Designed miniproteins, single chains, continued (5). Designs and how they scored, part 43

Each design is a single chain, and the fold is of that chain. pLDDT is the mean over its residues in the fold that is shown.

## One batch from the design tools (miniprotein)

Design m17473
Fold by ESMFold2-Fast:
Structure m17473 (fold): chain A 75 residues (1-75)
Amino acid sequence: MTPEELAALAAAAEAHAATDERFEEVTVERAGDTVTITGKLKGTNTVAVATYTPDRIEGEVYENGKLIEKGSRPA
């Protein structure tokens, strides 16, 4: 992915978070070629983290602060 494509992903994630009532806490962070999106499901202790890099996408799900699911795929 180019830096501009990563910026577009971050902007789209922020726009989605603003309209999606399923999430009560959404954070989007961009650092160089990496975009990290963290969302907490409303009314739960479930937190999902998605990390986008030029080469791959990684996902992690935490419940009560414990990692319960993780996965990765090529970008």
Scores: mean pLDDT 72

Design m17474
Fold by ESMFold2-Fast:
Structure m17474 (fold): chain A 72 residues (1-72)
Amino acid sequence: MKKKIEELIKKAVDEANQLLADSEKRATELGRKAEKELGPSVGRAVQGAEIAYGRSKAVDLLKKAIEEAKKL
């Protein structure tokens, strides 16, 4: 039982880290595009929002894994 919980949590942590890395890359790309089209203030806001969204998704993924582990 404990091994399955550890594997599930480890997988969720790895997926969360990947989501954060992908979010930072996407934030940089979208922020740069928005800055070019709408100016640096909009670019900064878009980048910040995308990073915050990625963090929120990572937290939700970890919360889901914890609830799933509690059922094991």
Scores: mean pLDDT 82

Design m17475
Fold by ESMFold2-Fast:
Structure m17475 (fold): chain A 100 residues (1-100)
Amino acid sequence: MSEIEKLLEEIKKLLEEMVKIAEEVDPELARQLRELVEEFLKKLEEAKTAEEVRKYWIEFSKRVEELISKLPESAKSRVMRLLLQAGVKVEEIIKLLEEK
């Protein structure tokens, strides 16, 4: 597995855990969040440049933050923590693509 493929799997795991947390509180919001996650992961796998990865992450994270604003603060904090962890791994992919 390439370093990028490993980071993609780690991002997927974090985002799936994020959906699971939302599902415990609001199943309908979790369904919408899952759709955003699936679309983002597809775009991330298809991305060829660091600029595309950064753009997709910014668009995705903004949409997630807007969606989860309706969650109770405790659930929102847990989801935001996972989103920030995923963001760190996305930045690692960006650096690897810039070094190529």
Scores: mean pLDDT 85

Design m17476
Fold by ESMFold2-Fast:
Structure m17476 (fold): chain A 76 residues (1-76)
Amino acid sequence: SALDEARARVEAILAELRALRAASTDPALQQEIDRVIAGIEALAAEAEASGDVARARLALQLMEHELRHIRARVEA
C-alpha cells in the first residue's frame, strides 16, 4: 500500500541519518542529526495515527528535505 511504501521510506531515511551520525566526529553535527531524527520520529508517529495517505506523503517530503540538508552538511 502507499502507506507501507511511505513507512519503508521513513525507515530508510532514519537508517541513513543514524549511519551519518555514527560516521561523524563532529559533536555539533551529531547533536543536529539527533534533533532531526527526533523530529522525523514525531512526524512519522503523527502520520501513522492519522491514516491519511496525503498527510503521510507531505510529512515524507519534509523528511526528505531534512535528509538532503544533513547530507550536504556531511559532504561539505
Scores: mean pLDDT 85

Design m17477
Fold by ESMFold2-Fast:
Parts: structure tokens; sequence; C-alpha cells
Structure m17477 (fold): chain A 59 residues (1-59)
């Protein structure tokens, strides 16, 4: 399943750190769409909840 992850600039470091962990540990595919938006594939609901807790919006 594919999700769009957006975040305010102040949450960027925490969100990007989580995205790097998802790629490295779970083989998730992360594609940068713009400065504050990523497309994410191969993640679980718990991973999405962690991104939301870090300040992201997931669609």
Amino acid sequence: MTFTVRFPPEAGEEVERLLVSLVTRKGAKVTRLDETTYRVEGVTEADLEALVAAGAVVE
C-alpha cells in the first residue's frame, strides 16, 4: 500500500529520521515529492502512527 506523508518544517528532522529507519530496517520505499512531502510504500499501521506522533499527516 502507498501513503503520502506531509509534515511542517519544525517536525522535519524527526519525521525524516523515522523514514530513514523504515527504509533501513523494513525495506520500505520512500520517494521525496517536495521539501515537506514523501510517498511511502511497504509500511505498517504502527509505522504510520509513529510518523503522525512525530508531527506528520498521512494520507
Scores: mean pLDDT 81

Design m17478
Fold by ESMFold2-Fast:
Formats: sequence, C-alpha cells, structure tokens
Structure m17478 (fold): chain A 87 residues (1-87)
Amino acid sequence: SLNEALYKRAYEAAVKARSYTPEQIQEVEKRAEEALAQLSPAEQRLARTISAVAMGDYALDYGFVTMGQWYAALLAAAEALLEALAA
C-alpha cells in the first residue's frame, strides 16, 4: 500500500541518518520543508503522520531518535508521496 511504502522509506532514511553532521541536519531539514511545500495540506498531514509513526517505532527499537533522523524520515516520506503522485 502507499502507507507501507511511505513508512518503509521513512524508517530506512532514519537508519542512514543516525550519524548526520550538523550541516547534514540543516540540509535535510531544508529539503524536507521544500518537499512538503510541493504537497497539499492533506498530503503534508499524511507524510507527517506516517513519518511520526515510523519514528515512534524507531524509538521503541533503538531507545531514541535524533533531530537528523526525524527530518530524514520526514523528507523520505514526502519524497515518496511526491513520487507516487507523479506516477
């Protein structure tokens, strides 16, 4: 399903972002806001909700979520939704 695809992309992005530098965190935050700006308010809510669920599960698995991981997951969910809408 679309929701499963968004969740998987968000979780995988968070795993990769565990070691992000402050500069990488600033860049991923900016990219997340730019991707969200391309979505409608309802689509932004979907991306934010699925990303938050993935980060909740990540926190249960690993005990914490970094700021970089949060933004990386949000960016990945937003980009996956944009990709699905373009298809």
Scores: mean pLDDT 89

Design m17479
Fold by ESMFold2-Fast:
Structure m17479 (fold): chain A 67 residues (1-67)
Amino acid sequence: EEAELQRKIEELKEKYGLSDLEYAVLYMAVKGYSLDFIAAALDISRETVERLLERIKEKLGFDPREL
């Protein structure tokens, strides 16, 4: 199941042209990690995580948390 999820997120990265940082944020968000945890893990601000998630949502055309 986890390997299948990782594969799906990798396919989305290739199909929609996500950056490495956007891919990392998307993967962690889909896994259910909090925005504060994602920010700490990637050494970025929570505001940056929120902006990246908004950009990912715009690229995908749907909320990635519903995956």
Scores: mean pLDDT 78

Design m17480
Fold by ESMFold2-Fast:
Structure m17480 (fold): chain A 110 residues (1-110)
Amino acid sequence: SALTQQAGLEGRHGGYLAAKGGVEAAKSSPEGVSEGSGGAIGGSGGESMGWFAIEGKGGAFGAREAGRSARGGGLAAKHGGEKAGSEKGIKLGEQGYKEGLHGEKLGAAA
C-alpha cells in the first residue's frame, strides 16, 4: 500500500538521521557516548527495517517497527547531543524522532 511504502521511507530516513545524530553526540563528548550509541543502534535498526519495508519484505508491520526504532534512536541521539553539547546531534536526533514517529503511525494505519 502507499501508506506502507511511505512509512518505510520515513522509518529508513528517520533511522539514518538518528544514527548520524547518535554518532555526532558520541564524538562531541564522553558524556554523549552512552545515549549516542543508543541513537546509532536504534537509528541503524530503523534504516535497515525501513529499507526492507520499501522492498516489500517487511510489510506494514516492518514499516511500523522501522518507525518505532527510528523514533527511539532519534530520542536517544537528542538526549546524547544535549549531554555532549552537540547542536548537530540534537537537531539530527529531533528530526529522526519526528520522522520515526510519523512512520510508526503510518505503518500502524496501513
Scores: mean pLDDT 86

Design m17481
Fold by ESMFold2-Fast:
Structure m17481 (fold): chain A 94 residues (1-94)
Amino acid sequence: FDELVKEAAELRDKVEDPFIRMAATTLIGIAMYLREQGKTELAEEILKKLIEALKNKDLKKLAEVLREAAKILEPVHPELAEKLREMAKKLEEK
């Protein structure tokens, strides 16, 4: 897990677009939160998908990861889930 967080953070830091960096930072934070809740497999899946999206500069895949995270968080953090969906929409408009 810690190695996935480090890889995601290093890839994030190479991103020039501040909005994409913010989206990546948010997803890393969500993965860390999910691990603390004992949902380690979901946390690792989010990080792996984020890493793939950042490596491929795939904004559509990044938006998909944000929507998946929103779906996971909807029952416990509906306000954050809505914010994630808004970020995904903005990425698809780029």
Scores: mean pLDDT 80

Design m17482
Fold by ESMFold2-Fast:
Structure m17482 (fold): chain A 62 residues (1-62)
Amino acid sequence: GGHEGEDAGAAAASAGADPALAERAGQTANKVSGRESMLAAAGAKTPEEATAAAQRAADLGA
């Protein structure tokens, strides 16, 4: 659903991910049912983990 993309992007940004990567994570969440992508971004506990999760999510959508 559409909400997973918004949640994934917001979670990544809140965890310190690059805003561009956070947007990409949101886009990927919308394409791949979002749940796994959202959980990866939201589960990050450091900016480094958040950036890695967002980048991985973006790569899935590319």
Scores: mean pLDDT 60

Design m17483
Fold by ESMFold2-Fast:
Structure m17483 (fold): chain A 81 residues (1-81)
Amino acid sequence: SAEDLFQAMVAEATALSKTLSDEDARLVLGAIVAAESWRAGLLSEAQVLAILERYIAQARNPELRAFLRRFREVVREMAAL
């Protein structure tokens, strides 16, 4: 399910954050917080997608950029349900 995929990506983000610089680790954790805030109704779909696009642009590590792009697509798929 989309929920199972989302939870798997949160676990992946936690593991990835341990291998990243402090700056990049803050971006991945910020992305998770933004997505959870959207799920809680605190952010609109447009707001969470704008945050993820900004973080993709700011990410220095190419593995983090690839992760954030996949995470953005999962958020889009969940929003379309």
Scores: mean pLDDT 87

Design m17484
Fold by ESMFold2-Fast:
Parts: C-alpha cells; structure tokens; sequence
Structure m17484 (fold): chain A 98 residues (1-98)
C-alpha cells in the first residue's frame, strides 16, 4: 500500500540519521532518530498486517542490540547495530511494496 511504503521510507530515513549521529558520538540524537524509525516501522505494520511478525522481530532485535551496547559500554556501536537492523527491515519492506 502507498501508506505502508511512505512509513517504510520514513523509517529508512530516520534509521540512516540514527547511524550518522551514533558515528559522531551524538547518543541522544541517535536514540531519538532510532525511536522515530521504530515508530514508523510500527505504523507501516498497521497497513501490512501480513508482515507484522517480521517487523516485530526486527524491532525486538534492534532493541536488543541497543540494550546490549549500553550494558557492555559500547553504546554508540549498539545504536549503529540497532539502526542497521531497522534500516534493513525498512529496505526489505520498500522492496516488497514497490
């Protein structure tokens, strides 16, 4: 659907910004962009319920990567890994919807 494609593209843009901020050590900005990317993926799932499980798994993996990074003192690396998971999920969804 057009709405799912729009939300998936928003998730991709926010995930890419999260990676950029994390690489610069801007943890707070990276977390804000990652949260926006996750919210956009969740909104996309509302329009493509048949993909909801795959989207939820990707969100869970992203949150796990963020949490592990914080726990081991690799917060920036954890945010990059989390955002890469969201970026890949968004790219796959865009590919399926185009």
Amino acid sequence: SEEALREAREALEHAERAIEYAKKGKVEEAEEELEKAIEALRRAAEYVPERRLEIEIAIGLALLERGVGKAVGEEEEGLIRAAEVVRRAAEELIRELE
Scores: mean pLDDT 89

Design m17485
Fold by ESMFold2-Fast:
Structure m17485 (fold): chain A 72 residues (1-72)
Amino acid sequence: SMDVEQAREYIKKAEELLKKAREGKATEEDIREGRKLALKAASYAHKANDQELLQKAQELLGEFNSLLRPPP
């Protein structure tokens, strides 16, 4: 389905940004974009009822949340 295809594409883009962040090459905007992409991936995975894609998107979201400073 298109929702599965969208979830996979957003996961792929988020994973690329996470790799860049772990290499110390990501900007703060890259990390925020990665979190946004992970959220979009989770939304599409949920619409597709794909539990594996949803879990992967949630794991990516958690990784980006850990890289961002906690809110004040």
Scores: mean pLDDT 85

Design m17486
Fold by ESMFold2-Fast:
Structure m17486 (fold): chain A 89 residues (1-89)
Amino acid sequence: SLEELRRRLEELEKRARELLEEILKILKEKGKYEEAKKLELEYEITLGLALIQVGVGRVIGEEEEGLEKAIELLEEEIKKLEEKLAELK
């Protein structure tokens, strides 16, 4: 349902933000400030693209498709962040 897709998107956004914050803390503690800044910027771009997919889908009457595309983008970002966190541990 659309309600379940919206909940899933919100959960993924929260998870991505939590992972990013943990990685940024580790990178800053290691003095890797430029890498931290790049990772944060890449996250913000992905989040922006996900929000655009939601907005476009809503406007053109394809809300479900827009949410599914946004979910896919955030799942890919989470995978990238989880791999980065594992690399740093």
Scores: mean pLDDT 89

Design m17487
Fold by ESMFold2-Fast:
Structure m17487 (fold): chain A 65 residues (1-65)
Amino acid sequence: PLTPEQLDALIDHAVGEISAAVGLVAAQREVKAGKLDPETGEKLIAEYQAQIDAHSAAADAIVAA
């Protein structure tokens, strides 16, 4: 059973993952549309992926506690 604080933190991390995933997809689409150069797009996509991974790891740690 999660504490109210752990549940709140878990929800925050889930929202963070969704936000980062939306950003990642948007960056991919901007590259495809020619609005963002491929090198800048790759860097931005990597940053969003890192945010997803960080939030996922934090959420996993809360559930494992």
Scores: mean pLDDT 86

Design m17488
Fold by ESMFold2-Fast:
Structure m17488 (fold): chain A 99 residues (1-99)
Amino acid sequence: MKREEARSYLEQARKNIDEARKLLEEGQKAYNAGDYDKAIELFKEAIDKLMEATANAVRALKLGKDDPELVAEAQRLLDEASTLINEAVKLYKEAQKKK
């Protein structure tokens, strides 16, 4: 039960990261087209999705704490989300400076 719940949260975190990556790609396309308002909105949505991914990965880590494979996967997703949040925040700030 707890292991299956942890896996469910890991799958949700992965989905949130995948959605955030698509939003970052769309935001970068908007930025390159000079649509800074759209870029700002898309980068903000990406940050929100990455924060959801972080929350879900933390839940998985707590539930799966006794399973080293689940802990390793949760930590990998947390590291990936953290890297993407840093990049998304940088892109968000750069787009705001262009207005």
Scores: mean pLDDT 88

Design m17489
Fold by ESMFold2-Fast:
Structure m17489 (fold): chain A 79 residues (1-79)
Amino acid sequence: SLLDEFEKTVEELRKVLEELLELGAISEEEYQKLMAALDQLRELARQAVAEGDERGLRTLLALVKHELELYRELLEKAK
């Protein structure tokens, strides 16, 4: 489902952010702000599912996928 793909993408992004923090490529303050933003996106995704808003859920998935690509590139440069 779209929600399963969204949750999996969020989990992959979370792991990338943890590795970036461990490498010192992002600060602990930046990490905390990014994690809070992901929690907000997850709440929006839950609301979209509850309301049957498939378009909203697709938009949130596209946003998280874009963020994952950006942070993966940062991680590759930090290694």
Scores: mean pLDDT 88

Design m17490
Fold by ESMFold2-Fast:
Structure m17490 (fold): chain A 65 residues (1-65)
Amino acid sequence: SEIQKVQLQSVSEMMQAMADAVDELLALRKAGKATPAQVQAIIDKHKKQVQQINDDYQQRVKSAA
C-alpha cells in the first residue's frame, strides 16, 4: 500500500539519524569522556531530531489517508 511505502521511507530516515548518534557516542566513549551528563546531552539532542522526523512523517501519513 502507499502508506507502507511512506512508513518504509520514514524508517530509513530514522536509521540514518540513529547511525550518526551512534557514531558520536562511540567517539565519545573511545576518547574516555563518556560521563553520564555527556551521554545524556547526546541522547536529548537525538531525541529532538527523531521527534521532528516522526512529526513530519505523521503529517504526511495523515494527509495520505
Scores: mean pLDDT 80

Design m17491
Fold by ESMFold2-Fast:
Structure m17491 (fold): chain A 74 residues (1-74)
Amino acid sequence: MELSLEEKLEEAFEIFDKMLEKLYKEGKLTKEQVELGKKLFRSPRAQAVAAKALEAGFSPEEVAETMLKGFLGE
């Protein structure tokens, strides 16, 4: 049973949000940085990049990790 592209994109958002919240709890990000990250990933440009990666066969977790590294300047 395979998720649709839209469902995979939503899963990537949920994984990314959880990664940001974990970093916040570990004292590595501020609350403002968590909210900024959530907004940036949901921008039209970020969604288009994420959708292309998912279509190329990357998992929602791999997409979320890549977006997190980009957000952190890595």
Scores: mean pLDDT 81

Design m17492
Fold by ESMFold2-Fast:
Structure m17492 (fold): chain A 88 residues (1-88)
Amino acid sequence: SAEKQATLQGLTALLNKWANNPEGVMTEEEAKEYVELLKKLHPELAEEIEKIYNEALAKSPEGVLTGEQFGEILKKIAEAEKKLLEEK
């Protein structure tokens, strides 16, 4: 759908912006925007995505997500999505 394409484009833009960040971190604002786009792309996982995001924020000493913490968010979301697909 057009909405899914727009959401994927937004996710890709944020990932590219983060990859080009010389500090190698996402700001809290950028991370929250990314999480909201993921929830829009995967509404069936909205609660799980929110939980994963909050757990990652709890590990952030500076109020930003490091590349490692961001990678953990993506990995956990991918595992949750895989589990849903395997139950169909």
Scores: mean pLDDT 70

Design m17493
Fold by ESMFold2-Fast:
Structure m17493 (fold): chain A 88 residues (1-88)
Amino acid sequence: SSVEAARRGVELSRQGNSVEGGRLSAESGRLSGNDKLSDKGLEESDQGNSAVGGTYGSIANLQSKDYEANSLAFETSGLSLEQELKAR
């Protein structure tokens, strides 16, 4: 359990830092089958490209959730109902 929590923390940290972890894993798997020499070249070439990609996914979800939650709240128990009540 502690080990799983630690591993999950590391994975989340890697995702928050970038898609680098996932990207390197995919690149290693892809290029290990083809050419390990190319793995180094791609890593060096692509290294500057990744850093926040993983976090972006989380941010997009949070933003969508925030907008949806706010929209739903305003529509269900928000200003709409209060405005109609006051208009009466």
Scores: mean pLDDT 44

Design m17494
Fold by ESMFold2-Fast:
Structure m17494 (fold): chain A 75 residues (1-75)
Amino acid sequence: SPELDRAQELVTGLLERVQAGDYEGAKRYLDRLKETMKKLSPEDRERLIGLLRLLSGILPADLSAYVEGVVKELE
């Protein structure tokens, strides 16, 4: 779906911002990803929540906390 394709693009951009040390840019990608995930089917949203939980384990602490906030809002 276009929304799922957009979510995948935003995940890629998030990881690129993290690698560049642009944590404020990473948070902006997370905000956009959250809005996109609200438009997904429940099944696609659940799958991406699982991915975000896995990513939180490898992100810096501040971004990990931000991801947890996004996941909580989507539940």
Scores: mean pLDDT 85

Design m17495
Fold by ESMFold2-Fast:
Structure m17495 (fold): chain A 102 residues (1-102)
Amino acid sequence: SMEEELQKRREKIRKYADEVEKTLAEIKANSAAVQADRGRAAELASRLLQIMGKGATTPEMVEAVEKAGRLAAEGVRDPSTAADNLIKAAELGIEALRKEAE
């Protein structure tokens, strides 16, 4: 049962990493629109933090979510940096989730 619980947790965290990667691809494909629309940047930032937060069960992942949250907030605050900061936030989240899923 413990082995099955660990496997299910790892699979769930991998799915969260896949969702963040999909969101990262969307941000990269729409960088100009993200920079031009603060509302879109805020929605993408919220989506990233919600997905990453669901996987945040270790101190290392919690720290990664906090760092990603600061980057995302900076991007929303300054739309000219929105795409770059959201990309960095997503990449940080992917690295942390992939490491936790190992």
Scores: mean pLDDT 82

Design m17496
Fold by ESMFold2-Fast:
Structure m17496 (fold): chain A 68 residues (1-68)
Amino acid sequence: SARAEIEAHVAELEAELRAALGDSPETREAIAGLRAVGESMLAAGVPVEEAREALETARRLWLADAAA
């Protein structure tokens, strides 16, 4: 299902963020935001491929913010 695919992708991105940034309040905030984006895409009925692209964009932006 689309929900299962998006949830699996969010879990993969969570693991990547934890590996890259460590376990901190900032990392937990970033992960919570990814989950929120995923849920918003599901609620809006966005196609799975578009939702995956949005989640990947959000991850990249948060990694860039953390590096700044």
Scores: mean pLDDT 76

Design m17497
Fold by ESMFold2-Fast:
Structure m17497 (fold): chain A 75 residues (1-75)
Amino acid sequence: SQADARAKLYVLEDANGNRYLAVPGPVVGDQVEVTLYPGNERFWVPAAEYFALEEGDTITLGGREFTVVAVVLPS
């Protein structure tokens, strides 16, 4: 389907060196729901910002800055 964008999973690292798997969920309008594992924290972020992320990029979720340390391909 042309509506199925390739799901981007990321390994994110916070300022304290903690690592999280970021998993995109539903897209509603121009926002995507992102879940962080472990902890199952959920954030709505602009879909254009999230899906444009590459290794070395930075994103802010819930007032915390994260660095993209890896892009994970779904198997």
Scores: mean pLDDT 79

Design m17498
Fold by ESMFold2-Fast:
Structure m17498 (fold): chain A 58 residues (1-58)
Amino acid sequence: TVGRDARGVLVGVGAHELARVAGLSREEAEKLATEAVDKGADSKEMGANLGALVRELE
């Protein structure tokens, strides 16, 4: 779709995981998740970027 479905869901899930694994605030986690998602050309790349970031911060 216009990106809201995949992007919004991935930002939400990514922010939750980043806050959980790195102890980030919601605002910091959402910023990082948004940046990771925006680097992806499609939902698969967005998810891969989020997964890599979460693993890096573990």
Scores: mean pLDDT 75

Design m17499
Fold by ESMFold2-Fast:
Structure m17499 (fold): chain A 100 residues (1-100)
Amino acid sequence: KTLSEILDSLTDSLEDQVLAALELYLETLKKIAEAAGGDKEQQELLEELEEILEKIKKEGPTEELLEKFEEVAKKLVELAKKKIGEEELRKILQEHYEEI
């Protein structure tokens, strides 16, 4: 195999890891939104995150798509933090990631 083929294989492996991490993060964000009451605004943010993730799966994890995902995720987290508080939010994040 050429160095180019090795680099492509390594890039594909990293993309798979990034996708798995983003899917896991989205599941955590769904739990956060549900705990915060799952209102229309949180549901709309989750829908936007899911749409961005589908684009990442189709087009690859581009800087623009990753930035957009982060921006929407931050909005959802800020909204949840305002509703349930920082301590409860941190507990949800820790519990979810510790189960992995």
Scores: mean pLDDT 75

Design m17500
Fold by ESMFold2-Fast:
Structure m17500 (fold): chain A 74 residues (1-74)
Amino acid sequence: MTIEDLRAALPQVEERAAGNFDLALENAATTPDAAPAARAAAALVASLTPEERRALIRELAEQAVQEEIERLKK
């Protein structure tokens, strides 16, 4: 895996992160016995605006790519 591969994957990583956030919120809301982590995530995401949620997802995707780039350089 190269830096070029990571850059090519960034849009897909961002898309999947967005889908995972939405799915986690829905699952926690509809599952009464949701794990404590899922319930906490649902409460946190519920307090975020849609714009803040998108910004967070973008930041997480960029951080993941950046960490992998640093791992490759070290």
Scores: mean pLDDT 64

Design m17501
Fold by ESMFold2-Fast:
Structure m17501 (fold): chain A 90 residues (1-90)
Amino acid sequence: MEEVERARRRLTQKSVEITSLFIEARKAVKNGDKENAKSIIEKIKKLTDEMVEEMRREAERLGHPELLKAAENFKKFVDYKIKEIEEKLK
């Protein structure tokens, strides 16, 4: 149980980092810095994929598939927010 809680805290920490990057990406869009916004979006994509891979390993190791499901649900939210920002960059 403690290891599951550590994995959940790790997921939360990663989600906070990704959310902070979305704030930076939106600021770059508002400032007309399209190249910086694109760079931040690529970083968000990589961090999100790393988070999903980490939670996949933890879900398998701990026998808790809900850890991977939570990470995949967060990735869907991230993908939606990326699409929203990319529409503003067109």
Scores: mean pLDDT 86

Design m17502
Fold by ESMFold2-Fast:
Structure m17502 (fold): chain A 85 residues (1-85)
Amino acid sequence: MQEIQDKINELSKQIVEEAFSEKADLAKLRELFAQLRDLAIEYYKQQGKSQEEIEALREKIEELEKKIIEAIKNGDREALLEALS
């Protein structure tokens, strides 16, 4: 359990660092979000969360990915900061 939590924290840090980099790699960000989604869902399953809660988590991560990528594409630093808060 601790190992999954540590990996989620590390992926979250990598997403923030890449999103704020001068040359943000959108392909890398999508891969990091896919890894985060898979680990977060596995963590929820280990915690005995319901199917409804797991689906809600998936949707939240997908919406966050969309918001961050759109903010980067538009050069909208305010939207990027809001999404990462």
Scores: mean pLDDT 81

Design m17503
Fold by ESMFold2-Fast:
Structure m17503 (fold): chain A 58 residues (1-58)
Amino acid sequence: SLSDEVIEDARRIIEEALAAGLTPEQAFRLAVQHLIEKYGLTEQQARDAAAKALEELQ
C-alpha cells in the first residue's frame, strides 16, 4: 500500500543517514522533507510516517 511504501522509504532514508554519521534528529528531518517532496504529504503526515519508521528501527 502507499502507507507501507511511505514508511519503508522513510526507514531507508533514516538508516542511510544514520550510517553516514548523522544524528537521529537530522535523519528524521531528512526523511520528513523527502516524504513531503516525493509524496506530497502534509508536514504532520510526513512526521507521523518518519516517526513510525524511526520507532521500527529501534
Scores: mean pLDDT 85

Design m17504
Fold by ESMFold2-Fast:
Structure m17504 (fold): chain A 65 residues (1-65)
Amino acid sequence: MEEEAENYKKLAELYEKGAQAHRDTAARDPENADVHEWAASRFETAAKNYKEKADELKKQIEEEK
């Protein structure tokens, strides 16, 4: 269970990194900014979902101990 929480946290960090890369690319490539911003938003949503899962698992672990 603890390992799953850490894995979700790492996944959230990876998706946040991906979102930032897309936003940086949108700033440098304004003609395709819409595509990169859309991709960044999707990565941000995935990161948020994984953070929530990590937090839920950590709360469950604390309640069980």
Scores: mean pLDDT 80

Design m17505
Fold by ESMFold2-Fast:
Structure m17505 (fold): chain A 74 residues (1-74)
Amino acid sequence: SSMEEAKKKVEELLEKMRAGELTAAEFIIEVAQIAQEKKDEKIMELASRAYEAMLAGASAEEVAEIAEEGLKEI
């Protein structure tokens, strides 16, 4: 599948996290799995940055904002 498809999947996961259907940790695990499947270092970097923010006490919305910024680079 294309990078555009992977990007849309991450965007869908972002909306689920914002809706309270996924925790920030679950979101990060799902994005990391997408990165591994696609072998994409930028998606993995996005997952890593989101994880670091979560460990620092960021809210789900703050994690989502970090992920959206990372998606602009993909």
Scores: mean pLDDT 83

Design m17506
Fold by ESMFold2-Fast:
Formats: C-alpha cells, sequence, structure tokens
Structure m17506 (fold): chain A 67 residues (1-67)
C-alpha cells in the first residue's frame, strides 16, 4: 500500500540522513540526499520497481561518498 511504502521510505531516508551526517556531510546536503531518496523510493516501492529502489539507494550512497 502507498502508506506502507511512505513509512518505509521515511524510515530509510532518516537512516540515510544520519549516515550522511556521521560521514561528515553538511546538514543541508544530508537533508537534500534524504529528501531526494524519499521522493524516489515512494513511487518505486508503490510500483514494485525493485530496480528503481536499488538505483535510488546507490545514488544516495554515491552522493554521500562525493560530499
Amino acid sequence: AAAEAERFARSTAIMVRKAALDAGVPQEEADRIAEELYRRLVPALTAGDWDGVDAALQEAAERIKAA
């Protein structure tokens, strides 16, 4: 369900935001990474697009690594 996808995406985004901050990413960029991940995860999870989920997570990880 969409509500379940939103809850999962929100929890994942919160954890990724914390990981970014722990890695020394500035708060504003950590917030942007988390927001972008949430926006990508919700439609992918709702559609059952696991390739899209993997791509969104990889992009978030690369953004943390590049910051």
Scores: mean pLDDT 84

Design m17507
Fold by ESMFold2-Fast:
Structure m17507 (fold): chain A 78 residues (1-78)
Amino acid sequence: PYVEYGKKNEEENEKAAEEIEEKVKKKIEELKKKYKELGIENPIEIVSIEMQGIALRTEAYLLGAEAAEKELKIFLGE
């Protein structure tokens, strides 16, 4: 039934959103460490990456896990 299918997709999209959040957080932490070593405390690039992470998470809920995962690979430079 459509209701059961919708719930399953919602769970899969939520898991994808959580994975995206984890990977984005790790990338932000790595960049913060790198820029701190260079003496830069608030790089504009970090803000841009945080905004991209929000967009990717939203895409997981709206467009589905597969579309969001493809965008995540591009975001990570793969």
Scores: mean pLDDT 69

Design m17508
Fold by ESMFold2-Fast:
Structure m17508 (fold): chain A 71 residues (1-71)
Amino acid sequence: SAEEYLKKADQAEKEGNYWEAFVYYSKALALDPDSPEAVEIARRGYESAEKAGNQVAADAFRRLAEKLEAR
């Protein structure tokens, strides 16, 4: 479920595994794109992707967060 992926993302962040963290945030958003927390999940994915050094993933999360915030 989306909630299970969010728990895995949180655990990955706590372990400093930022690559795994943004992958799990991406999976959570894919399963529940209309979540009331979608903006916050996208922002956390952005921060994790930046810390992982993956600029392509970071840009994707940033654009998604901006699109969701415009609603």
Scores: mean pLDDT 84

